# Designed miniproteins, single chains, continued (2): the designs that were tried, part 48

Each design is a single chain, and the fold is of that chain. pLDDT is the mean over its residues in the fold that is shown.

## One batch from the design tools (miniprotein)

Design m5646
Fold by ESMFold2-Fast:
Structure m5646 (fold): chain A 83 residues (1-83)
Amino acid sequence: MLEVSVEEARAALEHARALKAKIEAELDKMSKEQIENIIKALREQIAELEALRARETDPELQALLDEIIAILRETIALLEEKL
């Protein structure tokens, strides 16, 4: 169970990095409505991850969740700069 959770968190981290890179590449082509919808979705995702992080006791999984949350927050900051 713990091992699978760490593997899932690593996959989620790679996905978060890929999402940030894609948003950076496509930012100039995004409408205000698209940006606002993405920010809303990312904020909801961060809230869920923060709740999971608060319950987690595995230090490796805690570090991975913290990294994912940080990348999503950075992605929101990039989107907000375009508004």
Scores: mean pLDDT 83

Design m5647
Fold by ESMFold2-Fast:
Structure m5647 (fold): chain A 90 residues (1-90)
Amino acid sequence: MDEKEFEELEKKYREEVEKIREEARKIVEEIVEEKKKKGIELSEEEKKRLELLIEAILLLGLPEEWIKELEENPDATEKKLRELLRQLAA
């Protein structure tokens, strides 16, 4: 394979990963702002957990409803997401 083609593929992969991270960060900021309006302050650990789970949802191409489920029922949604990832690894 041409080294140039491989370098372009690697660059595209990194660009897509960065886009997903940027999108996840924006969604987390929206969730944090909504929680703030309700008098709920999220810890830095909770924010990082949300970002990682939202990144996974976006990477898997799951519907927007999964992000809303995550905001309303984080533990149940994380469990379902982990189960889905386990099934995909089989």
Scores: mean pLDDT 76

Design m5648
Fold by ESMFold2-Fast:
Structure m5648 (fold): chain A 88 residues (1-88)
Amino acid sequence: SKDEALLKALIEYGILGDSPAITPEIAKKVLESYKIYAELIKKRNPELQELADKLIRVIDELENAPVSQIPELVKEFVKLLEEIRYKL
C-alpha cells in the first residue's frame, strides 16, 4: 500500500526509526507534524519562507503520490528539511 511504501522510505532516509511500534499511521502523523514545523519556521524565520513552502508542497504531494513516486519525494523532503536546519 502507499502507507507502507511511505513508512519504508521514511525509515530508509532516517526520518523514522526501525521499530515494530512505528506504524504507517505514525508515519502520516510525523509528516503532519513537519507541516506544523514548516508553518512555525515561516513565522519565526521569514527569510526561510520559500524553503518552508517547498517542504509543505512536498508533504502534500506525498499524501497523494503513487507508490512509484514516494522514494523521490521522501528524498526531496529530507533535502529540504536538512537545508532548513542548516540555515537556522
Scores: mean pLDDT 83

Design m5649
Fold by ESMFold2-Fast:
Structure m5649 (fold): chain A 107 residues (1-107)
Amino acid sequence: SLEDALEGMARALGLPLEEIKKMSVEEFKKRYDELVAEARKRAKTPEEQELIDRMEALANQIAADVEKDLGGTEEGKKLAYGARIVVLRSGIATLEQDPEAARALLA
């Protein structure tokens, strides 16, 4: 259900469900955009930039699947951006800990 999806996103983002419900689509978008900007600022090589490009592509693909399933609702848009944030955070964490694993994950 939509509520179960929102609860899952709250757990994945480490935020209370009430905060997820109060956040606007624009606030989710801003958080995602800020994560991308920070990741790109930390990337030191063209190879690292390409891995971030692949992370964004994967994030956008997963978000598109979320939007397809949940429709064009405001909650669906929040879930799509939330999915992008989760994917990007996981990718960045993997890249910082194990760059080879990050490359394999995105291949």
Scores: mean pLDDT 80

Design m5650
Fold by ESMFold2-Fast:
Structure m5650 (fold): chain A 69 residues (1-69)
Amino acid sequence: KKKVEKEIEEARKLWPDVDLSDAPPSLQETIELAKKAIESGDPLILVDAQAEKQKKPELAEKIKKELEA
């Protein structure tokens, strides 16, 4: 749980454009993405998702696909 917050902090520092502050949906998606990376043991999921396209929509799409898959 503490690790998931660290992953979010790292991503926020590297990509401040993602803007996770006041938008609860964006924050929730980022948290779930970080959690998924921790559970899988593959932190590349974070960097890949954020680097693919626009950070915000990419995060949500990746999480939704994984959750509904």
Scores: mean pLDDT 51

Design m5651
Fold by ESMFold2-Fast:
Structure m5651 (fold): chain A 74 residues (1-74)
Amino acid sequence: IREAAELLVNGKVDEAVKVVKEHGLDVDEVIKEAYKIIDQMMKDGVHPSVVRSKISTFSDSKKEFLKKLKEEGI
């Protein structure tokens, strides 16, 4: 779960899809974990501009991730 969530936060959609398929991960739990990673970055005092960049990247990667999983029948 955490590995796939970290891949999504960093925009690595194809790798995240592969991890979800190989391990049979719950898609909702992966997305939930990605939100927790972003929340933790804010709590760790990461600069607001970096956090905003990660939120933007995750928003785009989340859309592509869900699209690709739907195409795979997941």
Scores: mean pLDDT 74

Design m5652
Fold by ESMFold2-Fast:
Structure m5652 (fold): chain A 81 residues (1-81)
Amino acid sequence: SIDEIIEQAKKEAGLTGNTLDDYIREAIKLYLEEGKSADEIIDELTSKLLDPSKSGPYDVAVDAPKLEKGIRAAVELAKKQ
């Protein structure tokens, strides 16, 4: 299930908290439903994270590398399902 992939991706990527959970879920959907690559998904979702209307000025630099790691883990886990 998507929830199992999210849980495993978070453990594999070393992510804590819930802030990025919705982004990881969206990444899995973009991979499974639209066939996008991990690189395409990272570009799309980091662009959303970097939107100045949606993100604080200090969270972006810390969360972008964590999001990338989480997306890569989630896509790899989704490939194995």
Scores: mean pLDDT 74

Design m5653
Fold by ESMFold2-Fast:
Structure m5653 (fold): chain A 92 residues (1-92)
Amino acid sequence: ININEYVKTAEKVLGDKANELTEKERILAGFLYEEFEKENFNTDILNKKKLGELLNFLRKNFNFNIYESFEFIRKTTIKLAKLGVLDKVAPD
């Protein structure tokens, strides 16, 4: 899994706003865009599978436990919302 690919995706999608994010936050933003935003998922089953993929990605790439993963997601989405760009990388 190439983490740098998600950084580049975040920079492309967010433009100058990506500079307000840490590298790990850009990686999460890029993952959310590639895996959630592009696929227009509209079912609880698909959302559960995608959440599982995200948690597995954070464990493998950042060595986060489940608590650390959820806190990181929460803090990063709040930051993206404050920057006015959350809607560009997440469906809701």
Scores: mean pLDDT 73

Design m5654
Fold by ESMFold2-Fast:
Structure m5654 (fold): chain A 79 residues (1-79)
Amino acid sequence: MIEATPENLDEIKEGDIVLVTDESEVEEIAKYLLENKPDVVVAADSEEIAEKLKEMGLENVFVVSSTDPKEIALELAKA
């Protein structure tokens, strides 16, 4: 799992779970994912962030309400 920021997008690898937690960073993260199209699972910690990611053109975005990043990663990895 990687908590995505504009500074660490190049660290994203195939099979990663990409967690987006900052609404202001959604456009930069979504643009990178759309341009590079890595084989990743995208997750958002709020419905608002997930909605914006989908509006930007991302096909599958999961909303997670767990407060533990480790539990989020385990649940998404099982899907």
Scores: mean pLDDT 74

Design m5655
Fold by ESMFold2-Fast:
Structure m5655 (fold): chain A 57 residues (1-57)
Amino acid sequence: GDAATQARGERAARGALEAGLLLGRPEQGKRGYDMAKAGWEAGDWEAMEAGSRLGGG
């Protein structure tokens, strides 16, 4: 994708990991990060968003 799509995907992945840490659920945050990262690499915005939501609750 373009730079904006890549930045959005990276932010979603980081957000999932950080949310997991803040909520005391680092495993859930890591799962959300992995899912968002996979979606970002595939250019799948819905997968990126789902991963971000998983990590954040």
Scores: mean pLDDT 68

Design m5656
Fold by ESMFold2-Fast:
Structure m5656 (fold): chain A 73 residues (1-73)
Amino acid sequence: MAEAERALAAGRRGDPADVEPLIALLDSPDERTRVAAARALALMGHPAAREALARASQLSPEIRQAILEAALE
């Protein structure tokens, strides 16, 4: 829960230092945390984030949906 909120805040900040921690959150056992991390990474548009999201979206429909929602914002 708190992890998901922190992930979204990191995405809004757009700090490159947050990219690697957010990529790690894509492997979280908590679905809400994974979705929040995916949305945050999509909002940042960083090259490393795009690569991680491409991999994660192949494994998870909820992550794919989160990326689409972030792209509309």
Scores: mean pLDDT 74

Design m5657
Fold by ESMFold2-Fast:
Structure m5657 (fold): chain A 70 residues (1-70)
Amino acid sequence: MDIDTIIQRLQSILRQIQNGQISIQQGKDQIRQIRRQSPVEYHPYFNRILNSQNRQQMINNIQSLIDRLS
């Protein structure tokens, strides 16, 4: 999966979580699917998202990864 596609998918998940369209667990499932197809160098950032304890931490960690990839 190319970096631009990863960014677009992360932005989509971020908006869905912020708007309450998906649960934290549904968001984590989508993050796991993106991580599987992403370069291994970004896996620690995905792992930080997956280890988020609440919605706000997950939002912050997704945004941090988007900023890193941009």
Scores: mean pLDDT 86

Design m5658
Fold by ESMFold2-Fast:
Structure m5658 (fold): chain A 90 residues (1-90)
Amino acid sequence: SMSEMLELLDQIVDTLATLLKNPKDIDAVRAELTALFKRLQEMFKTLSPSEREKLIEIFREKLLANPDISQAQADMWVNFLKSLAKSVEE
């Protein structure tokens, strides 16, 4: 559902913000982040290209709204998500 996808994006953004704050937990945070992105990739397979573009836009807005995530970090993760979306078109 759209609600589930939006919740997943919130979890990803929060996990990304946490990665920089907890260096001692970095391996566990990275494992969780990998699992969340894998789940998002599976959801992307069920979406049209326009729906994927809309989710990427929402993801950018959520990243930029988080004070613990820099503009450069947001751009990097948006580009990663665009790459992930493109991978499910092949």
Scores: mean pLDDT 79

Design m5659
Fold by ESMFold2-Fast:
Structure m5659 (fold): chain A 92 residues (1-92)
Amino acid sequence: MEKLRELAKKLLEALRNRDAEAAAKAHAELILEAMRAVKEPEEVIEEARERLEKSLPTGAEHIKNHPITEEDLKEIEEKLEKEIKELEELLK
């Protein structure tokens, strides 16, 4: 779970710095790493990677056009912490 926490931190830092491109990439990496953690089939992970890569420019544009507030950041942080903890419990 260390990788998931590192990627979540990277995502939150990118969002705080208003680096839309870095935030979109970190979000995609976080999704793919979560799929690896739950042992999704490699084909499913590859398909997800292709879809995420294709949507990166759209994700970055969305972040640029919709500035994130401190309230949004706290909500994202809480959600990420909860999801990572649920994954840790699931993988015991």
Scores: mean pLDDT 80

Design m5660
Fold by ESMFold2-Fast:
Structure m5660 (fold): chain A 65 residues (1-65)
Amino acid sequence: SDAAEAAALAARGDAAGAARLARKAYENSPTQDAKVSAEAAARMGEAGDAAGAAAGWHELNQLGA
């Protein structure tokens, strides 16, 4: 899934890749909580915070389950 791919990208320090997929997740998020987590992950990745992006993706995966 896109969320699993983004988590893997963020975990290995690919902040830009994680941010791109987080933006896509934001557009497709069914709940407000998922949108907030996806937006936070995207912003952290865009700022170059790969660890922050990974944490945001982990939270998004928990909300999606």
Scores: mean pLDDT 68

Design m5661
Fold by ESMFold2-Fast:
Structure m5661 (fold): chain A 86 residues (1-86)
Amino acid sequence: MAEEAKKLIEEAKRKVEEGNFEEGLSLASQALYLANQVPDPKERAELFKKVSEVFKLMAESSKDPRISQEAESLSKYSREQAEKLE
């Protein structure tokens, strides 16, 4: 699960950099779901931090209010989940 989540995070970041925000949002959301299933708290926190960074990049880069708002919300959620594990 952790390696699959990392792969999805890298793929999501690539899609965001290409301007494909809808696919980036879908992939990053899948990565977030898998990160929640990672048993090791340290590895889970690291994945939440990385996913939060991708959502933040998406929120800042997208001109679509729906994508920007959803990405901002998921970035905050992921950051808060990482902080709870520290």
Scores: mean pLDDT 85

Design m5662
Fold by ESMFold2-Fast:
Structure m5662 (fold): chain A 93 residues (1-93)
Amino acid sequence: MEEEKKEIEEIKKEFEELAEEAYELTLELASHDPSLSEKEAEEGAEKAKEALLKAAEKAEEIYKEYGLEHLKEMLKKAKEDIAEAKKEVEKLK
């Protein structure tokens, strides 16, 4: 129980780190898509970043409503999405 608060703080930090990565990766992927304007690329990157920062801000609320397991699942999914985006960027090099 006492340890759960520390885990929530660690999860918040990881979401914040992933938010920065999501922004950079979204811009990189968009740079290889000729159908996307620079403005659309920036808007997409901002949305990706905002979603993860919002998860960090709401982590304690999510824990109270759905529990620690649900919060960990959300983080795992975010990490998987980032790993997938990194693979996609590597293919475009």
Scores: mean pLDDT 81

Design m5663
Fold by ESMFold2-Fast:
Structure m5663 (fold): chain A 93 residues (1-93)
Amino acid sequence: SAAVEARFARGLAALEAGDYAAAASYLLPVIGSSEASPELRGRAYFYLGRAFAALGRLDDARAAFEKAVELLTETLGPDHPEVREAEALLATL
């Protein structure tokens, strides 16, 4: 839906600006939305993991990256660059 896509886009903009708390606040409703596709939820978990890692919330970051790997592997396949990036970031935690 346009509203879910807009929240995702605002979350990414907040991440790019270094506002990690704002990024998490925009991305959390995306992962909880029935209107979000599994692929969009996987991407939202990936960026949420990055926000949590930047905030020093390492256990939350691990959980988010694990869920991102799960959903993005299911939707994009295990060899997709986005899956490999999520696995690489998870390995740093």
Scores: mean pLDDT 89

Design m5664
Fold by ESMFold2-Fast:
Structure m5664 (fold): chain A 85 residues (1-85)
Amino acid sequence: SLKEKADEILDQLRALVPEENRPLVDEIKKIVDEMYEKGYPEEFLEIVVKSLQTLLDVIPDLTPEERRALLEQFVASLKLLKEEL
């Protein structure tokens, strides 16, 4: 399922980031969990999962500063998407 795929990606992302950045990953998971609980459209959730996969793919190639900034930007983007829907 898309939820299982999202959880898998988030678990991998949490393991890849330094402990200091894990609260940002936990915040992303909280927002994604809320989207699933509220029954957001499947097509929308597919876009979110694809975005999470892209995030996971780029994180290893980033500096610590770029990694934190990207995670913070991702949290902000998800919060904006949540407000618009």
Scores: mean pLDDT 83

Design m5665
Fold by ESMFold2-Fast:
Structure m5665 (fold): chain A 88 residues (1-88)
Amino acid sequence: AKAKAAINPETGAVGVIPLGELKVGDKVTTEMGYEATVIEVKGNETVTKSENGEIAKAVKEGDKVKVYFEATGEEIVVPLSELVDAEA
């Protein structure tokens, strides 16, 4: 897998953590078929826009990932091991 992803099942928003190189404009597809485009990379933060237009911001902090889903205002903190595999 080239990335790990957290999905908001209510909105279809996808927060992405790179495991390799990701660039602005790259499309990421999760193993469950959710798609998102990388719109910004700032150090440890990756900002993505899902196919339905939802924005997610993901930051890796050690073995944990913090994801902010803009549409709902929800912020989650989950272990990296709970994220699903994604390809870019």
Scores: mean pLDDT 80

Design m5666
Fold by ESMFold2-Fast:
Structure m5666 (fold): chain A 76 residues (1-76)
Amino acid sequence: SMAKIQEENLKLGQEARKKGREAWAREMGLSDDELKNLNSDYELLDKMLEIAKKRGDKRKVDSVNMLRDYLDFEYS
């Protein structure tokens, strides 16, 4: 049914975005062990935000905040 296709596409999109966030966190210097010890996508974004702020990378700060807004939308 169309409803099942929509639900499956939403799940695939969520998984793809989660993998993208984890890949970006690794690029920012987070280890696989650090990623494994995170309890939520919000905790991941908080770690990425902390790193971006410490580096003074305004563009990455803005990008992490946009991803957080998107997560708020997905969990609403």
Scores: mean pLDDT 75

Design m5667
Fold by ESMFold2-Fast:
Parts: C-alpha cells; sequence; structure tokens
Structure m5667 (fold): chain A 104 residues (1-104)
C-alpha cells in the first residue's frame, strides 16, 4: 500500500471517529480507525521515505479517530454496543499510534 492510500484511510478513520455519538457509531468509527492504522503500518513497511512520512501522518489520524470513537462509546452509558464501541475505538487508537511510531 502506498503512503497516499494510507493517508486517505487514516483521514477516513478520523472522520468516522468524529461522527461517533453512541455505542453503535463508535463501534463503526473504531473499526474505520483500525483500518486506517493497518493501512499506515503497511505503507510504513513497504514505502520509501515519502511513503513513511505519509504513513506516520495516517497513523496519527487513525489514532485520533480511535480516541474519538472510544470517548463516544464511553459517553453512551449503557448502550448495548457501548463496550464493543470502546474496544473498537481503543483498538483503532493503539493501531494508529503504533503505525505512527513505526513510520517515524
Amino acid sequence: MDGEEALKEGKKGLEAGKKAKDGESAKKGGLEAARGGGAASEAAEKGDVEDAKKAEEAGRLAMLGGKYAAKAATDSKGASSGTGGAISGIGGEVTGRLAAERAA
């Protein structure tokens, strides 16, 4: 995966996380953030210096998206999908953070 494609997926994860407002949307946002983090990690492994810089940014965007999703899940209090949303959001945050650190 090239860095520009990873950056697109990272931005998508951030936007999905920001749109999360309940447990169900947080679960979706967290999954999109995790996809963005995975894309960033792949670009960091296979890319050149330019791809590595884009992968680092993609990882940061995915991490932030995961944080937004996790917060929305926590704030949803007692929603049946709240726990799933929190897990997905945390997964997206961790995956994005590790990808950004790997690319740096």
Scores: mean pLDDT 71

Design m5668
Fold by ESMFold2-Fast:
Structure m5668 (fold): chain A 90 residues (1-90)
Amino acid sequence: ADVTVESQVYAADGKLVGTATVVVGADGTLKGGSATGDLSEADKEAMIGAAAGAGYALSRAGAAVGATATAHFVGADGTIYTVKSTLVGR
């Protein structure tokens, strides 16, 4: 089944800089995604990708709604962002 993930994105200093909501198919296919925050379009795309990867990993692990996964991406400026994702739908 498709899974829905809600993600919060933190800069290296721990500041919340963005949020994403992503729907991922059981095969890992991105079905839909939206991102908000004070980030470039490239960094928002990277954030959606990280959230989708977390959703796929949680789906493969058979995780229950409420389970979390942490991922990272490197921003265009070289900043390492932390993406904390929660499974909110199956």
Scores: mean pLDDT 82

Design m5669
Fold by ESMFold2-Fast:
Structure m5669 (fold): chain A 68 residues (1-68)
Amino acid sequence: SSSELEAKKAKVVATIEKLKETLSPEDQAKLDEVLAKIKAAKTEEELLQAVDEAMRIILQAWERKAAA
């Protein structure tokens, strides 16, 4: 349902925004583009694809930070 999708989007956005605070300004900008995709998602499949992209950005940023 639309309400279920919107609830999932809100929870995902809140979680990603908290993780975003741990990133560099450059990686935050990349994550903001994906957050816009999450907010625009009209299907659960689109939401999951956007979440996968966001997690990839976060994990790569954390790996780079750990190596520094």
Scores: mean pLDDT 84

Design m5670
Fold by ESMFold2-Fast:
Structure m5670 (fold): chain A 94 residues (1-94)
Amino acid sequence: MAMEEQLEKELEEAKARAFEAVQRLVPLLQRALNDPALLRDPRVQRAVRLAEEAGRHIERAFGDDSLSNEEKVELLQEAIRLLEEAIALFEEAL
């Protein structure tokens, strides 16, 4: 019982954190995409790849109804980690 309640809470928190990270990422990504010179920066290229990987984890977590809540939390936590690394790389490059 307590474990199922904790997983539901962790899933809601992970969804909220992923959404917040995406909201912080979008303006940085848009700035990079508007400057072709920035797209040649290895940090920007890495940040874009990390953001794309995070997007795939988020899409799977929300789109795959066969996944357990535990598996969805793990996917979203990995996505958040990748998004935070991408944000840091964009901030260093921009």
Scores: mean pLDDT 85

Design m5671
Fold by ESMFold2-Fast:
Structure m5671 (fold): chain A 90 residues (1-90)
Amino acid sequence: MKEEKQTKLAEEVVETIKKAEELKKKGIKLIEEGNIEEGKELLEKGKKLIKETLKKIEEAKKEGITYPSQEAAIKLLEELLKEIEELLKK
């Protein structure tokens, strides 16, 4: 049933966004406090989570599974990914 898959995907994406934002915020705080290695580890976890979720969205699109806020969610995940990658370069 496509509707059940759509709802599950939308919920998973929202959870990923919240977790990635939390990992980014905590990672930045640890780096600012001098815990650079631990902070970067959290940023790497956020990066991996975002990439895996973006891949799931792409695979779902190929199966015709979409939801109304999907494009906005993709953009937000891509923006979070870019911010985390910039933090990891420093």
Scores: mean pLDDT 83

Design m5672
Fold by ESMFold2-Fast:
Structure m5672 (fold): chain A 66 residues (1-66)
Amino acid sequence: SPEEAAQAAREGAAKSPTAVHLYSDKGAAGVGPGGGWAGNMYSKEDALRGAQAGVEANPNARLGEV
């Protein structure tokens, strides 16, 4: 769900200051040295919300669209 993906993104960002959070029409994912997260989303908007939660948790993380 979007909420579970957002929570996973925040946890991933907290473990990796250089995490990259990506979103698309198929879902969202983040990857960094401390690990990663992935979430299937029903909409690109929900995927973006998940990815944004990771960047908000760590300003050194990056956001991208794929």
Scores: mean pLDDT 70

Design m5673
Fold by ESMFold2-Fast:
Formats: C-alpha cells, sequence, structure tokens
Structure m5673 (fold): chain A 74 residues (1-74)
C-alpha cells in the first residue's frame, strides 16, 4: 500500500528520535528527509547506520511500527 503523507511524517519523526537516542542525530535527520522524499531504501540504510543491529527489513518495520504508534495516539 502507498504511504500517506501522515505516515511519512510519522516515520520521519521516528527516524529523528532514534538518531537522537543513539547519539547520531545527523543520520536520523538524513533518514527522516529520505522518508519524506519517498526514498525508503535510503532511509533504511541510514537507520541501519544509527542501529547496526538492524537489517533492512527490521529497519523498515521499526519505521512502520513506530509511525503506527504515533498515529494511534492522536
Amino acid sequence: EPLSEEERQAMAHVARRLGEQYGKPELGERAAQAVLAGDLDTAERYLMEVRPDLDREDARNVLRVGARGILESR
């Protein structure tokens, strides 16, 4: 399914927050900008640099599950 604008913004927020939490805010911001541009492959690569324990599928799931949590709390 195509991502909504709200989902992309929520995913961008997740990416920024993870970058800040892991002491890599520049990488988190770059991942967020990639999500907002619709480039999930680039966002996944930056998120894996923030958390090298994640593979690409894990990185995508972190963004999607995190975004879901944000949207459900509004």
Scores: mean pLDDT 81

Design m5674
Fold by ESMFold2-Fast:
Structure m5674 (fold): chain A 72 residues (1-72)
Amino acid sequence: MPPASDAEIAAMTRTYVALVAHEARRMSPEEAQAGLASLLATVREEARRRSIPEARLDAMLAAIRAAAEAAV
């Protein structure tokens, strides 16, 4: 896979943040937390495949977690 561009990383982050906010509203807090853990694992796997630098991955994961906490 080609390395993800800055624009692509930003787009992926926005997509995952929106997905988490949407799904968390439809789930119990426990289900939302389990779903978040699964999503974070998926994001880490995609970051590995797309050669996303660790610092950028950390920023993505932080944004996704913050969105999940705000939605639940």
Scores: mean pLDDT 77

Design m5675
Fold by ESMFold2-Fast:
Structure m5675 (fold): chain A 87 residues (1-87)
Amino acid sequence: MYVASEEEQREAEELEKSGEKSLENVERALRLQARAAGIPLKELVARELAKAELAGDEEMVELLRKLAEKLGVSEEEIERAKAELLA
């Protein structure tokens, strides 16, 4: 029997329901920015999520939280990014 990862199955269901084209586009854009800036993608995602939360941009917060969860970005990385933005 085929054994698909639970994450792959979840992504397939989300793509059918929500049309995660925006998530894919956001990930692609951030990967390019991370490479241009010379920083890890996880670090850039944490920074952009922190900015969106501080700005009250709920739509961007939802997209960036999904991306952070997919990439395994820690809460400590997000809190560090917030602290640096507020300093």
Scores: mean pLDDT 73

Design m5676
Fold by ESMFold2-Fast:
Structure m5676 (fold): chain A 65 residues (1-65)
Amino acid sequence: MASKEFQELLDKINEKIEKGEIVVEEVDGTVVITSRNGSEEMKKLLEEATKLYALFYTKAIGIHK
């Protein structure tokens, strides 16, 4: 289900960003998400974060009103 799963994922990503484990940058209109931790778990998290940010960025940039 979207709402609960989305919220849990968002909280986890936000915690990693606050700790500096995940870095989110906007470069030339593109969202780039990176990490110093090259573990398989972190790579999976980065893939999920990229999908999540693509959705959120579309909502933020696509202000239809």
Scores: mean pLDDT 65

Design m5677
Fold by ESMFold2-Fast:
Parts: C-alpha cells; structure tokens; sequence
Structure m5677 (fold): chain A 92 residues (1-92)
C-alpha cells in the first residue's frame, strides 16, 4: 500500500503542471482519455483499497487539470490534487 500511495500522490501533484505545458489540443486529448485510463488502472489494481485510491487519484488529477485550464496556478493545482489523494488514502 505505502508504495502505491507514494506513487499516486506524486502523480497527482505533477499532472497539472505537466498538462499546463502541453498544447490546447494535447490538453483536450489528455482530459478525454483520463476516464478510460483510470478505469484500466482500477481494473489492474491488486486490491480493492488500491482500486479506490486509484479512482480518487483519477478524480483529483482531472480536477487539477480542469483548474489549470480555467487559469489556476499549476503548482497550486498540483498541491490541491495531492491533498485530495492524501485525504482519500486516510479514509481507507
């Protein structure tokens, strides 16, 4: 669990800033692909707890990316996404 938690926290933190550096077309493609990608990672999860954490991470990443596209600071959006994943992990 701890290794998955660390990986998902860093993924959530980094994703908004990464997407902010992409073209508008690439940003739209990332958002459109997120639900399917998250579903695939949930299906590949080794436990129900990891599956729930992956689902929470997917939602946090999507919210962070949408915030950046709406003009939010990418670093702040990343920290907010990380905090949401950390909160979800504490509820498991």
Amino acid sequence: MEEYKRLLLETARAAPAYVAGLSAEQQAEVLAGLPARTAAWVAAAPSEEVARLVEATGRAVEAGIRAVLAGADPAAAGEAARAEVERAAEEL
Scores: mean pLDDT 82

Design m5678
Fold by ESMFold2-Fast:
Structure m5678 (fold): chain A 93 residues (1-93)
Amino acid sequence: MTEEERERLFREVDVALALMNAYLAKKQASGEVKEEVERAIDLAAEYIRTGDPEKAREALEHFRRAYELAEKEGKTDIANLLRSAADLLERVL
């Protein structure tokens, strides 16, 4: 593998893991937290399709907002999944 192919593979893995954590959070979430997670998932999927880093940045903002809301609601399990999703997505930026 070239260095570029290796870096691309690691980015793809990090985004896939972020989406997995986001889908697990979405399954447990309700209300505004669920709405923010759904928006973040859609934007992250658009980033995978287009390679547009602005979509990844927008997705990260929605994951962070969902995390803050989940923490405020005392939903620690959901908050931890969303923090992990945000951290993984930030690594590709």
Scores: mean pLDDT 84

Design m5679
Fold by ESMFold2-Fast:
Structure m5679 (fold): chain A 83 residues (1-83)
Amino acid sequence: SGEEAVKTAEEALKDAEEASKKAEEAKKGSGKDSVLSYVGYTLRAIGSATTAGLAGKRALEEGDERGKELAEKAIEAAGGLGL
């Protein structure tokens, strides 16, 4: 099950990174649609980073050392979002 936790963490981390990039790009825009996109992508990035961190921790608890790096990357992603 460490393998499943690693896969969950990798998929969630990828989603968090993609959502974070889209949020940052939307932040540079103007008008209502840009603000709504910024908020939506930021919330998605926060949720995905949280999922990735918890899954990485689970993988590490189950003896998969890849979980440490994945959890650390998730914390860095969350930190960039002001968490």
Scores: mean pLDDT 82

Design m5680
Fold by ESMFold2-Fast:
Structure m5680 (fold): chain A 70 residues (1-70)
Amino acid sequence: GAELEALAREIGRVGRMSEAETERLIEALRAKDLDGLERLVVRAVVTQRLSDEEVARLEALVKEAERLLA
């Protein structure tokens, strides 16, 4: 739904992901692919060299996504 798409776009923004990577996040969330979601987030943390504060925000957003998909 719109809530999952909005959440994916926020994860993409915080993780400084490309539009293509953000679309992959939307697909992973719609498919309930938590492994795919984790892989995309971990990739962003490593490639964008995110700060501890940015990582903490991403962890909170991922936890929200997991709750919505439960």
Scores: mean pLDDT 83

